# Designs tried in a protein design run: designed miniproteins, single chains, continued (3). Part 13

Each design is a single chain, and the fold is of that chain. pLDDT is the mean over its residues in the fold that is shown.

## One batch from the design tools (miniprotein)

Design m8419
Fold by ESMFold2-Fast:
Structure m8419 (fold): chain A 99 residues (1-99)
Amino acid sequence: MTPIELIVNMIKTYYILLQLGYSEEDIERSLIESLQTDYGLSEEEAKKVVKAIKEYLKEMTEEEIKDLLQATPEEEKKIGEEIVEKYPELKEFVEKLEK
């Protein structure tokens, strides 16, 4: 999984868990723990990534989220690249994982 694919998957996971009735606090805690354990981020770095994902989801329409959930792998990559360019915290995360 590329860093961009990981970002898209985290966005999808955040949205799906919200639809299942999980609290934002529980979702954020779970994603922070995963980023620290699986990707070696500090708590501060993980919190910045999760905050950017949350901000992106709040800016999306329901139609845009639905399109992302139904996107092909090629479409997901393009959307992920656009998200990363818009959010500096996500760009920093991608660059860190590519080293």
Scores: mean pLDDT 81

Design m8420
Fold by ESMFold2-Fast:
Structure m8420 (fold): chain A 76 residues (1-76)
Amino acid sequence: SSKEQFEAIYNYLLEEYHFDEETAKKIATFLAENPNASDEEFAKFLMEVFNEKELGPAILLSSKKIKEDVYKKTNL
């Protein structure tokens, strides 16, 4: 369920990425509600979360890595 996906992602982001609770909640909500989001769609969401003005290589690489790590470690 999306609630179980949210909890797994949220805890992973807190424990492994050391995001604060608000940031982890925003990211976990997005990924749980949008499991088929592309790396670019997720990167654009991360731009809003981190108040980034431009879609650049650093945020695209971060998007891909976070998404891959989450899916690999939370069994999604």
Scores: mean pLDDT 79

Design m8421
Fold by ESMFold2-Fast:
Structure m8421 (fold): chain A 92 residues (1-92)
Amino acid sequence: VKVTVTALWEDGRVEEKTFESKSLETALAQMFRWIRAAVEEGASEIKVTIEDKSKQNLELAAKQLETLGRYLGWETKVEIKDGVLTATLRRA
């Protein structure tokens, strides 16, 4: 599974990180740790792209991202299409 995360700040700063693992759990753990750090640093938007051959894995990741959005109180949009999950979490 391949995860690409982009964090954006109000001042125009952009940071991107890619995580690759055969384990969804490992890739998601690395992704959420990185997202937490970015949010704590004041990021205002997070974009996520996850590529996995397993639709079940993508649906699980979508659920976790939606849960994070609710926890943060941020607007969350998640879409799964053709083996790719795309998500955007934005501060309201």
Scores: mean pLDDT 86

Design m8422
Fold by ESMFold2-Fast:
Structure m8422 (fold): chain A 72 residues (1-72)
Amino acid sequence: APPAEQFFASYWGADGTTPKNGYVAPGIAEFAARKRAGDPTADTELLRKLLDPNGDGNPSSEALIAELEKHL
């Protein structure tokens, strides 16, 4: 699987596109819709945005966790 899709495998429900908690935050809703449409870049772009929300090239695991919790 693509790296981003593999990362989000535990986040998505059995259909691979709906979060397990049944809530789709506005920021995630856009990428979930793109993934349902078969866009293979949706997960990669979401992961990049979550890892580097400031766009400064300094990703962190703490920032990723904080953004995922924010979008749940």
Scores: mean pLDDT 55

Design m8423
Fold by ESMFold2-Fast:
Structure m8423 (fold): chain A 71 residues (1-71)
Amino acid sequence: MDSLSPELLQALSRYNRLMGKAVRLGNSEAVKLGNEGSQRISDLIDKGDLDGALQTAKETVKKIEELLKKS
């Protein structure tokens, strides 16, 4: 559990970079999914559910990557 904070920070960094790419590409579906995921991640962190936040970040990143590859 002491290694969880670095993993969560890395996942959030990847998430933010991927969202920047989605915005630059004009992919409105990816941007919408990312914004919805970001709100959920923030809520989970505020509640202390770091495992839920990490899982949500990873799942949202995967969905956005798939949308960007399909476009």
Scores: mean pLDDT 79

Design m8424
Fold by ESMFold2-Fast:
Structure m8424 (fold): chain A 83 residues (1-83)
Amino acid sequence: SHMKQQQSRQLLEQTSAENQRLADAARKSKDKKTIEEYGRRALEIGRKTAEEIDKLGDGIGSSTALMVGIAAVVDAEVAKRQL
């Protein structure tokens, strides 16, 4: 339904915004443990959001949420190598 599509889009927008805030804070910290924690937490958030969106019947939105979390793990690895 259109309402479920709107809910899915809102969850994706919130997850992307939260991921961006976590990424910015982690890079500013210049601390390996903080950067590793960012990657771990972002993946957990992405996985939980993917599960919620999947329950709404949006497989593409669910996959997108998971990919955002996976991308954060890669970003954290890059950020650690820049220290």
Scores: mean pLDDT 87

Design m8425
Fold by ESMFold2-Fast:
Structure m8425 (fold): chain A 87 residues (1-87)
Amino acid sequence: MDNPLLMKAAEAIRKAGDHIGAAKDAYNQGDLKSAREHLERAREYLERAREYAEELRKAGDTETAEAVNESIRTLQREIDRLEQKIK
């Protein structure tokens, strides 16, 4: 059965990942401006995912919230590593 909060969290994580991939592609092409813009969008989607994880936790779905937060931590580390290369 569809959990709207989980679906929203998963979508936000997917979009963050897509933007990280686009940022890596832009960086490899020497387009540092596009790379930075994609990293900023990725950060925005991770903040949305964090909000949905908190709502899942408040609804009693602690295990799913923890899984979402682990995905957020993993993608945040990727953003930070790429940002250090761009700066």
Scores: mean pLDDT 87

Design m8426
Fold by ESMFold2-Fast:
Structure m8426 (fold): chain A 96 residues (1-96)
Amino acid sequence: SEIEEIEAEIERLLEKLKPLEELIKEIEEKALEEARKVAKEKNLSIEEALELFVEKFRELIKEELERGKISEEEAELLLRLADLSLRGHRLLAAQR
């Protein structure tokens, strides 16, 4: 039920962020590449690598905001999406 609530909110956020779909994809790809590089170098766990990915995603969102490519409202929605995605993943991992 908590997972279903998180999934429903993620879907609502993605609909609001649809105009930024290509930018989100670019930011996700960059964050994933940077997180994978550090995870390999430092032998991070899957959980540590996911936390690093979310940290890198947040950093890139702030950079796009500073460059004027997104609004403060869009940045807030993107940061909320990142937080919910990490929370959802942790809940799924706990059900193993």
Scores: mean pLDDT 81

Design m8427
Fold by ESMFold2-Fast:
Structure m8427 (fold): chain A 113 residues (1-113)
Amino acid sequence: GDIDELKKASKTLLDAVKKEKDISIKKKVYDAVKSIKIGLENLLKGNITKAIGSFLRAIGEIIDLELMGAPKEIIESLKTMLKKTIKVSEDKEKAEEALKLIEKTISEIEKLL
């Protein structure tokens, strides 16, 4: 299901970030995942305009990572996390599970900075 794909994408992202040596790439990954989190939090609060703004910021951060030459595993994992987060946002229980997973992913990335 969508949550299992989100969990797999998070694991792949964390494994790729652990191998990454470029601190600027790691910081941009942190920013992208944080933008996804803020987007989901705003959807759960009914703040649709703020949610869209945060998801567009996440898209921009992913594009920046591609231009920086970030590994394909980082790019594809972030795209999957964004897509699946938006998809599960229509189901409150799945959205809350996704939020906890994204928060854990952010915490694990912070340990790698």
Scores: mean pLDDT 91

Design m8428
Fold by ESMFold2-Fast:
Structure m8428 (fold): chain A 84 residues (1-84)
Amino acid sequence: TKYIEDAKNVKTKEELMELIDKVIRDHEAEVARLRERGTRLTPEQVKELIKNDVKATIDIAYQAGNISEEEKEEILKEVEERLK
């Protein structure tokens, strides 16, 4: 993910949630650009791409040691609810 450096630098659950919001918005903007250029992605493909990059971002922040395992689980649950 292009958010590796940002993910390594998050210090709190709140900062990680802000980064996740940015990841989701950036992907939505990219999908809009691709559709404008004639590329067609299914809603399922878009959702899977967002979900995979968000999970990778959370995992990197956790591995950097700035969030707890409990915070990681809480954030993953919140993200999965938002992406339903």
Scores: mean pLDDT 79

Design m8429
Fold by ESMFold2-Fast:
Order: C-alpha cells, then sequence, then structure tokens
Structure m8429 (fold): chain A 84 residues (1-84)
C-alpha cells in the first residue's frame, strides 16, 4: 500500500545516508556496501509496494529525487533501488 511504499522509501533514504556517512568517514568497503545494499533493497521494496497501490511511477520518482540529494554511493544505491 501507499503507507508501506512511503515507509520503504524512508528506509532506503536512511540507509543511503548511512552509506554516504560511512564513505565520507572512510569506513571499510564491506560496511559501505552493507548500507548501500540496504538502500537498494528498501528502494526496490518501495517500488513494489507502490506498484501494489497503483503509484509505482510516483514511488520511483520519489526515490530518484531522494537519491539525487545524497552524495556518492548512498545516492546511487537509492536511485538503483527505485529502478528495480
Amino acid sequence: GREAAERAAEEAREAGELAEKAEEEGAPAEVIAGYALRAIGSGAQATLEGRKAGIEEEARERLIEEGKKLKGIGGKAVIAGGKL
């Protein structure tokens, strides 16, 4: 549903922000990758829930816009999730 899509999109953004912070702090590659994979998965979940609610395009565009506000790998991960 719409609420599930919104929640998953927020989870994708939060994971993307964590990936951005980890990358900026020079964390190990596996830590950065873990957050990036979470952002991709939550983004894909947001698009799936958006499809069930009839708002797939809206959900996808939201993820792309949220990803554009983030730097580095975190933003790219959120956008990649939205494209799945």
Scores: mean pLDDT 84

Design m8430
Fold by ESMFold2-Fast:
Structure m8430 (fold): chain A 97 residues (1-97)
Amino acid sequence: ACQSPDGGFNDRPVPGHFSDTCYSYFVLEALDELGIPPTDPRYREAWSRAINFCRKCQNDDGGFGDRPGDTSDLCHTFFCATLLKQAGLTDIAEKGL
């Protein structure tokens, strides 16, 4: 997976490519399907950084966009809320759903 310095994921490790919440969701969901929890020492930092990226995508309305500063929409709000819930941040996830 191509995790960017901002903690999100994208499909390419190319300078200038921004992370997005859609790709980040699918990468982390794949880890969950493999039975790897957010607390696994091998992936804990990657999960923490990805959650921080999702929080940066949160707008004043409580929803989430695809990237920081993008308008909130239902799909990206669901992606970020699901990741926050999996990380144990249920209260923050519920505000977006």
Scores: mean pLDDT 61

Design m8431
Fold by ESMFold2-Fast:
Structure m8431 (fold): chain A 80 residues (1-80)
Amino acid sequence: MDTERAIERIKRLLEEANKADEFDAEVYTALALMIVAILIRNGEVTEEIAKLFEKYAKESKNPLIRKTAEDAAKRVKELI
């Protein structure tokens, strides 16, 4: 997988999730997590991914997205 392209896609999905209504926010976040899961499987996770999720854990208007981003950041940090 092109890791830089994957990170760009994760960033775009999280930006859309932060702007979306609750259901769409959950869908965009789930898609971002699917990309993270592929990167984890391939051993291609980076600190940039953890920082992206940490940002949305602090800044997201949706409490579910904040919790999901916090959990994702923690998991990625455990692997790097």
Scores: mean pLDDT 78

Design m8432
Fold by ESMFold2-Fast:
Structure m8432 (fold): chain A 96 residues (1-96)
Amino acid sequence: DIDEKLKKLFDEIVNSDLETQILAAKERILLMIENNLLSPEQMRGLIDFEVQVFEGQLRRLLLEGKIDQEEAERLRKLLEEKREEVLKKIKEWENK
C-alpha cells in the first residue's frame, strides 16, 4: 500500500509540470515522515536534494523560454513555501 502510493507520487513527479512535481514531492516526503521510512537528518538531506533538482529544472525552463521570469518567481515562492511546511513537520515529528 505505502510502496504503491510512493510509486504513484514518484510517477507524478517525473511526468508532470513543475508545479505538480513540487506538490507531489511534498506529499511523498510527508508520507515518508508519517511512515518513519527515514531519519530526520536523512529527510533534511532529501529535501535539500529535491530543492536543488527543482531549482535546476526551473533554470532550464527559463533558459528554454518555456516560462517567463514572473512564473519562475511564482514557482520559486511555491517551492520555498512547501520546503518550509515540510521542515516544520520534521521539527514537530522530532519533538513529538
Scores: mean pLDDT 78

Design m8433
Fold by ESMFold2-Fast:
Structure m8433 (fold): chain A 101 residues (1-101)
Amino acid sequence: SVLDKISQKLDELSEWLKRKYDEAVRKGDKESARAAALAEAGVTSVRMLLILSQDPKKTLDAIGNLRKSLEELVKENPDNRVLKEAYERVSRLYEEVKELV
């Protein structure tokens, strides 16, 4: 189903963010760890909305809001590679989900 495809893509992004968080913590990179944790919190919120609403359009809107939030954080922290990569991945997720709804 469309919901299953969206759920799978959210899970893949969540797993990537968890790996980036663990790598940053291991290296003592507090800025990257914070970036990964903030992005993961956003993805978790989107996933909870998907489960509760069962609505692909509302889920797409939530991904769009997460994308905008990450864009502003990237502008404020242009040297934070993890924030930039999280923004790029959420942007790609938005376009992929848009094609499904």
Scores: mean pLDDT 90

Design m8434
Fold by ESMFold2-Fast:
Structure m8434 (fold): chain A 60 residues (1-60)
Amino acid sequence: SLNELKAALELMESGDFSDEEVEKVAKKYGVSKSQIADTLYSLTRRGYSIDDLKKLLKEL
């Protein structure tokens, strides 16, 4: 979903993947920690950069 992409982008921009920050971002966007993890895994497998994610969000 769009919120999963926004959550993943915020974590990538911060560079903080601690359990505390992941829980905070998950709550902010109304997504689960597992949804964020799955999204991050998918994006890193495809080699998406922060700039690539910003382009994806503009197309949605």
Scores: mean pLDDT 76

Design m8435
Fold by ESMFold2-Fast:
Structure m8435 (fold): chain A 80 residues (1-80)
Amino acid sequence: MEEIKKVYLEGLEELKKEFPEYEEIVKKYEEKILKAKSVEEMHKVWQETMEELLKAGADPEKLAEIYKKTLEKVNEILLK
């Protein structure tokens, strides 16, 4: 649980670096990840983060790159 939460928080940090103009959106989802009580809840928050950033005008290619990288790390922890 803690390791997975850390991976999502690292993904959100990458989003803030890549899209500093959307830092407020990312911070909102950082709070949601910290409050999440399950892996399923964290995954839902991560998907919502991507959808809101995409709607705000974030680059779809960079968004997809960070999205995939973060999920690959989560899956590595879950599929051990």
Scores: mean pLDDT 83

Design m8436
Fold by ESMFold2-Fast:
Structure m8436 (fold): chain A 93 residues (1-93)
Amino acid sequence: MAEEYKEKFERIKKELDEALRLARTGSPEDAEQALKRVDEVGEEVTKLLKEAFENGSDEALGYVIDAVGYYNRARSQIREEAERKLKEAEEAA
């Protein structure tokens, strides 16, 4: 049902928001963890996209398209913040 995809999208958003927070406010090790988490979320989003195309309703596909958009934006922000933090740590060493 479309509700399951909505719940998955909300979970994906929370996971990406937490990864971004970790990249911004954490240690260099936290930034590396944030990059791993964003890659894991990317795999989940890819699986959801395939599932929605094979078995989903138009409404379910809508939630997955929103998840892809949110993921792409969050991935860009997380990578920028993590790369900045890791570079600063390297310059401090």
Scores: mean pLDDT 82

Design m8437
Fold by ESMFold2-Fast:
Structure m8437 (fold): chain A 71 residues (1-71)
Amino acid sequence: PSEEEFDAEVKRALAEIMLAVAKISLDKPLTPEEKERTIKLLRKAQELFREVGDDEGSAEAEKLIAEVEKQ
């Protein structure tokens, strides 16, 4: 693959890992500081998904941000 293709794959993988970590974090009680960190993590994942054109990943990250804010 080209450098561009490799970079996109790395960004997608990183975004997916960030999303998975955030989902695991939601299964436990979060402190206000942990909520803020989780939201920042999800916003980074959302940005990476958008950069690689993954609309589904971006939408999932946005959904989880709303869930964290409700807790």
Scores: mean pLDDT 79

Design m8438
Fold by ESMFold2-Fast:
Order: structure tokens, then sequence, then C-alpha cells
Structure m8438 (fold): chain A 115 residues (1-115)
């Protein structure tokens, strides 16, 4: 399970570096993570939006594509990021990918963009 999740995170980082990342691709990766974990916790839309923004910022920063200032705009300082373990970084990225999948499903269900 963990090795497969790590491969999904590496794929997300590779897509970010290639400039090919978009919400549908992140949602597809999040769907793969959800299938592995078998969990579907109900979260308010605001929490999903925060998980998504935080996860995306961490993913891009790991890819070398985000500045410390952009990371701070997502609610994580460079100092806080440097203090995170690899396991905590993995969790933030996983939560972001799951949020991308769930936000995409909610948008489809609402027949419009999530608020």
Amino acid sequence: MEEEIDRIIDEAIAQAKAGTVDLPRLAELGERVEKILGIEPTKPLAELSRDFVRGLAVLFYRAGLATPEQLEAAGITKEEFDALSEEEIRKVVVDGLLAAHRLTREAAAAMGLPL
C-alpha cells in the first residue's frame, strides 16, 4: 500500500515538473489513492479546499516549482515545511490528491463549480 501511494506521489511530482498537472489529472491520482485506502471521510467543502491548496503547494514546492512565498500563501511557512517529516509531507500530498478527487465529484454533482 505505502509503496503504491509513494509511486502515485512521484507521478504527481513528475507531472508538475513536466507542466502537465491540472485538476482532472490530480483528481485521477486522488481516485487511485482512495481505491488503495478504501476510505471516504466526509469533510466540509472549506476543509477540502484547504487540503487541496495545501497539498498542491507542497507538491509544487517538492517539484522545485513553488517559491517559499507561494507555500506561505497556502498556509505553510518554509520553516514549518522544513520541520515536516517525509511521512507528514506524504500525508499532506495524499490529503490534497483526495481533495482534488472529491472536489471534482462535488462539482459534477452540483452541476457547477464548488464554492
Scores: mean pLDDT 76

Design m8439
Fold by ESMFold2-Fast:
Structure m8439 (fold): chain A 76 residues (1-76)
Amino acid sequence: TAERREEIIAKFEEAAAGALAYLRSQPEVSAEAVAAFEAAVAEALALLRDPNATDADILRAVGLAVDAARAAVAQR
């Protein structure tokens, strides 16, 4: 339902904002890694807002955002 989609989007935005704030607070995380995470989050949000996007497409995009965050914190 539309309400359920809005709820999922709100939770994803909240989680992404928290992760972004954390990455920006880490002196060892590069600006490029932060930008890559922001780009992945933007792509996932675009798919979450697209009524024609499949669940598989959404899960893949969210997975890429998680992978980008992991890559950012692995840059010691």
Scores: mean pLDDT 79

Design m8440
Fold by ESMFold2-Fast:
Structure m8440 (fold): chain A 82 residues (1-82)
Amino acid sequence: FLEEFDKELQQKLDEIKKLVDEGKFDEALKLIENILKEGQELRDIALQLSKQQNTPLNVSVLIAEKYEQVAEEGKKYLEEKK
C-alpha cells in the first residue's frame, strides 16, 4: 500500500505547513521530529522482518526514505516562513 503511505505522509506534511502558517514553529518542529522517529522505528521493524522472513531489505529503505522526505520538506517550509 504505497498509496496509503503517501496519503498519510501528505496529511502529516499539510499539518506541518498549517502549524508553520499559524506561527507555531516549535510545534511544527516537534511534529517533524516525531515523523523522523516513526520512520526510524518502521525501518527497524522492516529490518527485523527481513531477517526473520527473508523479506528484501529495500522495503525498510523505501519506508525510511518516504518519512525522511516528508520531514525534509517540512523543514524547508519552516525555514522559508521563519
Scores: mean pLDDT 74

Design m8441
Fold by ESMFold2-Fast:
Structure m8441 (fold): chain A 107 residues (1-107)
Amino acid sequence: RRELLERARELVERMTKEILEMIDNKAPASEIRSVADRALSELAALLLEVVETEEQRAAVRAALFEAARLLQEAVDLLEAGKYEEAKKKVEEAARVLLAEIDRLEAA
């Protein structure tokens, strides 16, 4: 359980750094979307494995959906040329995911 939560945290941090670097290098929005989708899928597998209650499962799914929504907004902003606003949405998605990991670690 602790090892899975550590891997989840590392995945969120790695995803965030990678996506922010891709934005700085003006990578195509489609490539950024692919990185985000893959990371969220891996994160979902890790977090859903550690949930012990239906309440925890619902909270994890809500956090993953909110992060996916924020990352989709970031992609839309990138397609509009709004790079700084897109970065803020990526950082917001990371904060949502890290807050959920913190809650699971405290439980």
Scores: mean pLDDT 87

Design m8442
Fold by ESMFold2-Fast:
Structure m8442 (fold): chain A 62 residues (1-62)
Amino acid sequence: PKVETFQVPAGASLTVTNTSSTPATVTVLWGDGTVETFTIAPGASLTVTAGDVPALVTVTVD
């Protein structure tokens, strides 16, 4: 699988769009230690908004 990681500073937003033909898995590690996992369908988008804590976003395709 292809894995990419993005840093989202506090107060910023990151939009992930799945342009592949397969579902993508998005894992968000928040600066407070909270972990959330999302699946985005082909052609769909997910916006991660970092409020008062930064986020580390990992996108896995395939």
Scores: mean pLDDT 81

Design m8443
Fold by ESMFold2-Fast:
Order: C-alpha cells, then structure tokens, then sequence
Structure m8443 (fold): chain A 110 residues (1-110)
C-alpha cells in the first residue's frame, strides 16, 4: 500500500534522525495525517483531540528514548500507542493496522 510505504518512511526517518527538530517535524507529519484520516472518517472532535493528545505524548516519550540511544524502546512505545488507539477507535482500525505494520517493519529493520 502507498499509505503503508509513506508511514514506513516517515517512522523510519523519525527513528533514525539525530536531529530533534527533524524528529518533531516528522512526528507532526504523521500526527497530521492521522488527524485528517480521523476527520474524513467522521470521528468526533472530542475523540480526535483525545487521540491527537495521546499521539503527541507518545512521540515526545519516543523522542526522549531516542535521546537516550533507546531506539527499540522508542518504536515500541509508538506501536503500543497505535494498538491502544486501534482498540479505542474501531472505525479507524484499517488505518491503525497499516500504521502498526509500518512501525513493526521499522522495528524489524533496526
């Protein structure tokens, strides 16, 4: 899937970057893409805000792990968050399944 390839490249770039500004830029692109997908699928504004907040917290925690040289822990935090959001928002299951597959492939390629 072109979307799976896009998420793979963005997550890989985020995880492999040594620059925190670039990490934040790539995280923002991933979160914005998910926000737009949730909006298009009719997820409520309240649920979108909650999901975006959880994603922002997960990416900040991942950046902290990368800073410590703990890239495996960083990607695992993201995968856990995506799985949690998939359970909370079943109508978004297809997109979170794609995101989880992309992130798991990045973990395998570490």
Amino acid sequence: SKLEEWFYEKIKGFLESEDEEEQRRLASQIITALHLLMLLDGVSDEDIVAAVNELNEAFEKAIDYIRQGKREEAIKVLIETFKKLKEKYPNMKTYFDILIKAAEKVLEDL
Scores: mean pLDDT 88

Design m8444
Fold by ESMFold2-Fast:
Structure m8444 (fold): chain A 82 residues (1-82)
Amino acid sequence: ASSSYSLVPGLIAQAQALLDQGKKQKSIALYQQAIDTAKKALDLLNLGKLSYSPDTYAQLTGQANKIIKDAQAGIAALKAAE
């Protein structure tokens, strides 16, 4: 299958890896890349629409949103720490 939505689990995994690297390296750039990658996963989920089961769609959307939230919190913490 060549559907764009098939890339979504891989993009979420990449975003998680970038988030983990951002935490380890205390890097705003890596946190920002994690956010951008997770947002790309959400865009592809929306384009793929109901090609997923409702449960899978909710799970993948939840994972991407959690990565965005965690990365944003990491950026805020680093900015507060200078």
Scores: mean pLDDT 79

Design m8445
Fold by ESMFold2-Fast:
Structure m8445 (fold): chain A 83 residues (1-83)
Amino acid sequence: SERYREEIREAGERAREVARESGADVSLVEEFTKAALSGEASLQEIRALAQRVIDEALSVATSGQIGELTESLGRAIDAYEAL
């Protein structure tokens, strides 16, 4: 569904912005978004990519920024599961 693909794009862009602002690895967020939009990765692989983004950000991001990343990546995962 285009609606869920749009949600993945918007959530991925928000996560990218938070990663950039916090000094986290923007390339991991881009990898996550591309994998989700491809539709070829398993749900387990998408969840693992999201967890890597969060784990990497934990050393540099504030708790509020980690919350924003978790929410944005979670929305993208929910949209991916609904595809």
Scores: mean pLDDT 87

Design m8446
Fold by ESMFold2-Fast:
Structure m8446 (fold): chain A 87 residues (1-87)
Amino acid sequence: VVSEEDKQLDELFAKLSPKQKKAATDATLLYYSGHLSLEDAIRIAARSNGINLSDSDIDSIISDVENSKLPKVRAVPEAIIRVLSKL
């Protein structure tokens, strides 16, 4: 189902740099495939792609995921995309 929120997320993702897009994808895959914590997955993906995330940025992603009413498989990439789009 394509919602207005999904369209807005697609637009935010499209505005990300290639490195930011790869970091968002890598973090999501590491979290679900690597059995890593969300914090560790984000930190590893950011470092691998040369993106400097502050502890505050990481805390914001974690807080957005914890406060989201969406399933974790949707909440995690949404929170990462939203934070990266503000950098």
Scores: mean pLDDT 77

Design m8447
Fold by ESMFold2-Fast:
Structure m8447 (fold): chain A 85 residues (1-85)
Amino acid sequence: SLEEELRKAKPELIRKLKERLGLSEERAQSLADGAVLETRVRLGLLDPEMAALARASLNAANKSMKPEERQAVEEQADELLEKLE
């Protein structure tokens, strides 16, 4: 399932974000969660109400991110989207 593939991808996302940005485990975890959520929204996996809440959450998180963090999350979401079709 797409959900299982996203779950399996998360540890690698955390690793890549830690290596690329020099983040703590907790911060890398938060950014990885954002990339997974962004991918779910882009794949249309959420019902309209949940998708609206997810987009609001992502917009709020993006406003608090450093430019380097936003870029890394966006790139990881794009990679996940390509892998999952």
Scores: mean pLDDT 80

Design m8448
Fold by ESMFold2-Fast:
Structure m8448 (fold): chain A 73 residues (1-73)
Amino acid sequence: SNQAVVDDIVRQADRVVSLARKGLLTQDQVQDQLDRMARTYDSIKSQLSREQGRRVVLALSGVTSMWLRLSIE
């Protein structure tokens, strides 16, 4: 279901942020994860409710913020 895909993206995004915060992922690894999640979102975004889309965008924004934070490392 679309809800299961949304929940998976949010869970993956939270895990990526957590691992990067602990120094366990490089900027390149965070970028690779972000790109994969963004491609999944792009493939389903037309089928999502406004609330589902908002949840995914907020989760991906968190990953993007972490990617930017790692840009000086």
Scores: mean pLDDT 87

Design m8449
Fold by ESMFold2-Fast:
Structure m8449 (fold): chain A 109 residues (1-109)
Amino acid sequence: SHEEEVARRFVEGLESEDEEKVELAKLTAIELVEDPSTSDKLLEALARELVKLLESEDERVVEAATEILKTLARLRPELVKEPLEEVLKNSENERAKEAAKEALKAVEE
């Protein structure tokens, strides 16, 4: 779908070895999340891919994904709360759990 293709392009940017491309992908994703015209289906696809990126071996990727997820948690908690709670309960990756916990702090209450 179009939504899955857009989400995949953000993942490609966030996983880039070029720090400038990672920053651009992160900032563009945050702008997309803050845009009220963005479809729920696109935000759902993006949220799923970002949660998967928390398991990345690259700390830069995890950091960028966490910042976007914090914005999603603040504005659209219903799209990320359950997936992030699942990472906290089920992940064996301590960095992924810390990132999920930080993003969950942005959820209301």
Scores: mean pLDDT 84

Design m8450
Fold by ESMFold2-Fast:
Structure m8450 (fold): chain A 56 residues (1-56)
Amino acid sequence: SEEIKNKANELAQQGYTAYDIASELGLDLEKAKLIDKEIREGKIKVSELPGRVAAL
């Protein structure tokens, strides 16, 4: 769900790895890796997170 992707985005901003995201959100590692990849590719919007916007 979008809710899970938003939480994963927040964790990724904090420097958490896909493994940490999977553990924290109760996701399969495979799903967490896909979400992390989408964040890195800019497919998931991070516009509400100021520190990340400056890096892009």
Scores: mean pLDDT 67

Design m8451
Fold by ESMFold2-Fast:
Structure m8451 (fold): chain A 93 residues (1-93)
Amino acid sequence: LTPEQLEAVREIFLENQERGPRVDELRRNNRLEELVLENSRAIGIRLALEGKSPEEAAERARELARKMGVTHIEEEAAKIAEEANLETKKRLK
């Protein structure tokens, strides 16, 4: 498709189904999701080194997801932080 044809398709979706704004939001959210998940792992590791529980790491990750507006991945972020915390603690033993 040419750039002009892609623009026309985008305008049709915006007018008839409001899909264009949703696509832009999904692209932005994908970037924020990646950042939140990466930072959640770092939180898990850091809190393990500080002697904090996996539950505390999970909660910090959920707070980060809420602050960044990606609430649909709160539990995924929490799981990553919890797993990183547990794995780090195993390596310290």
Scores: mean pLDDT 72

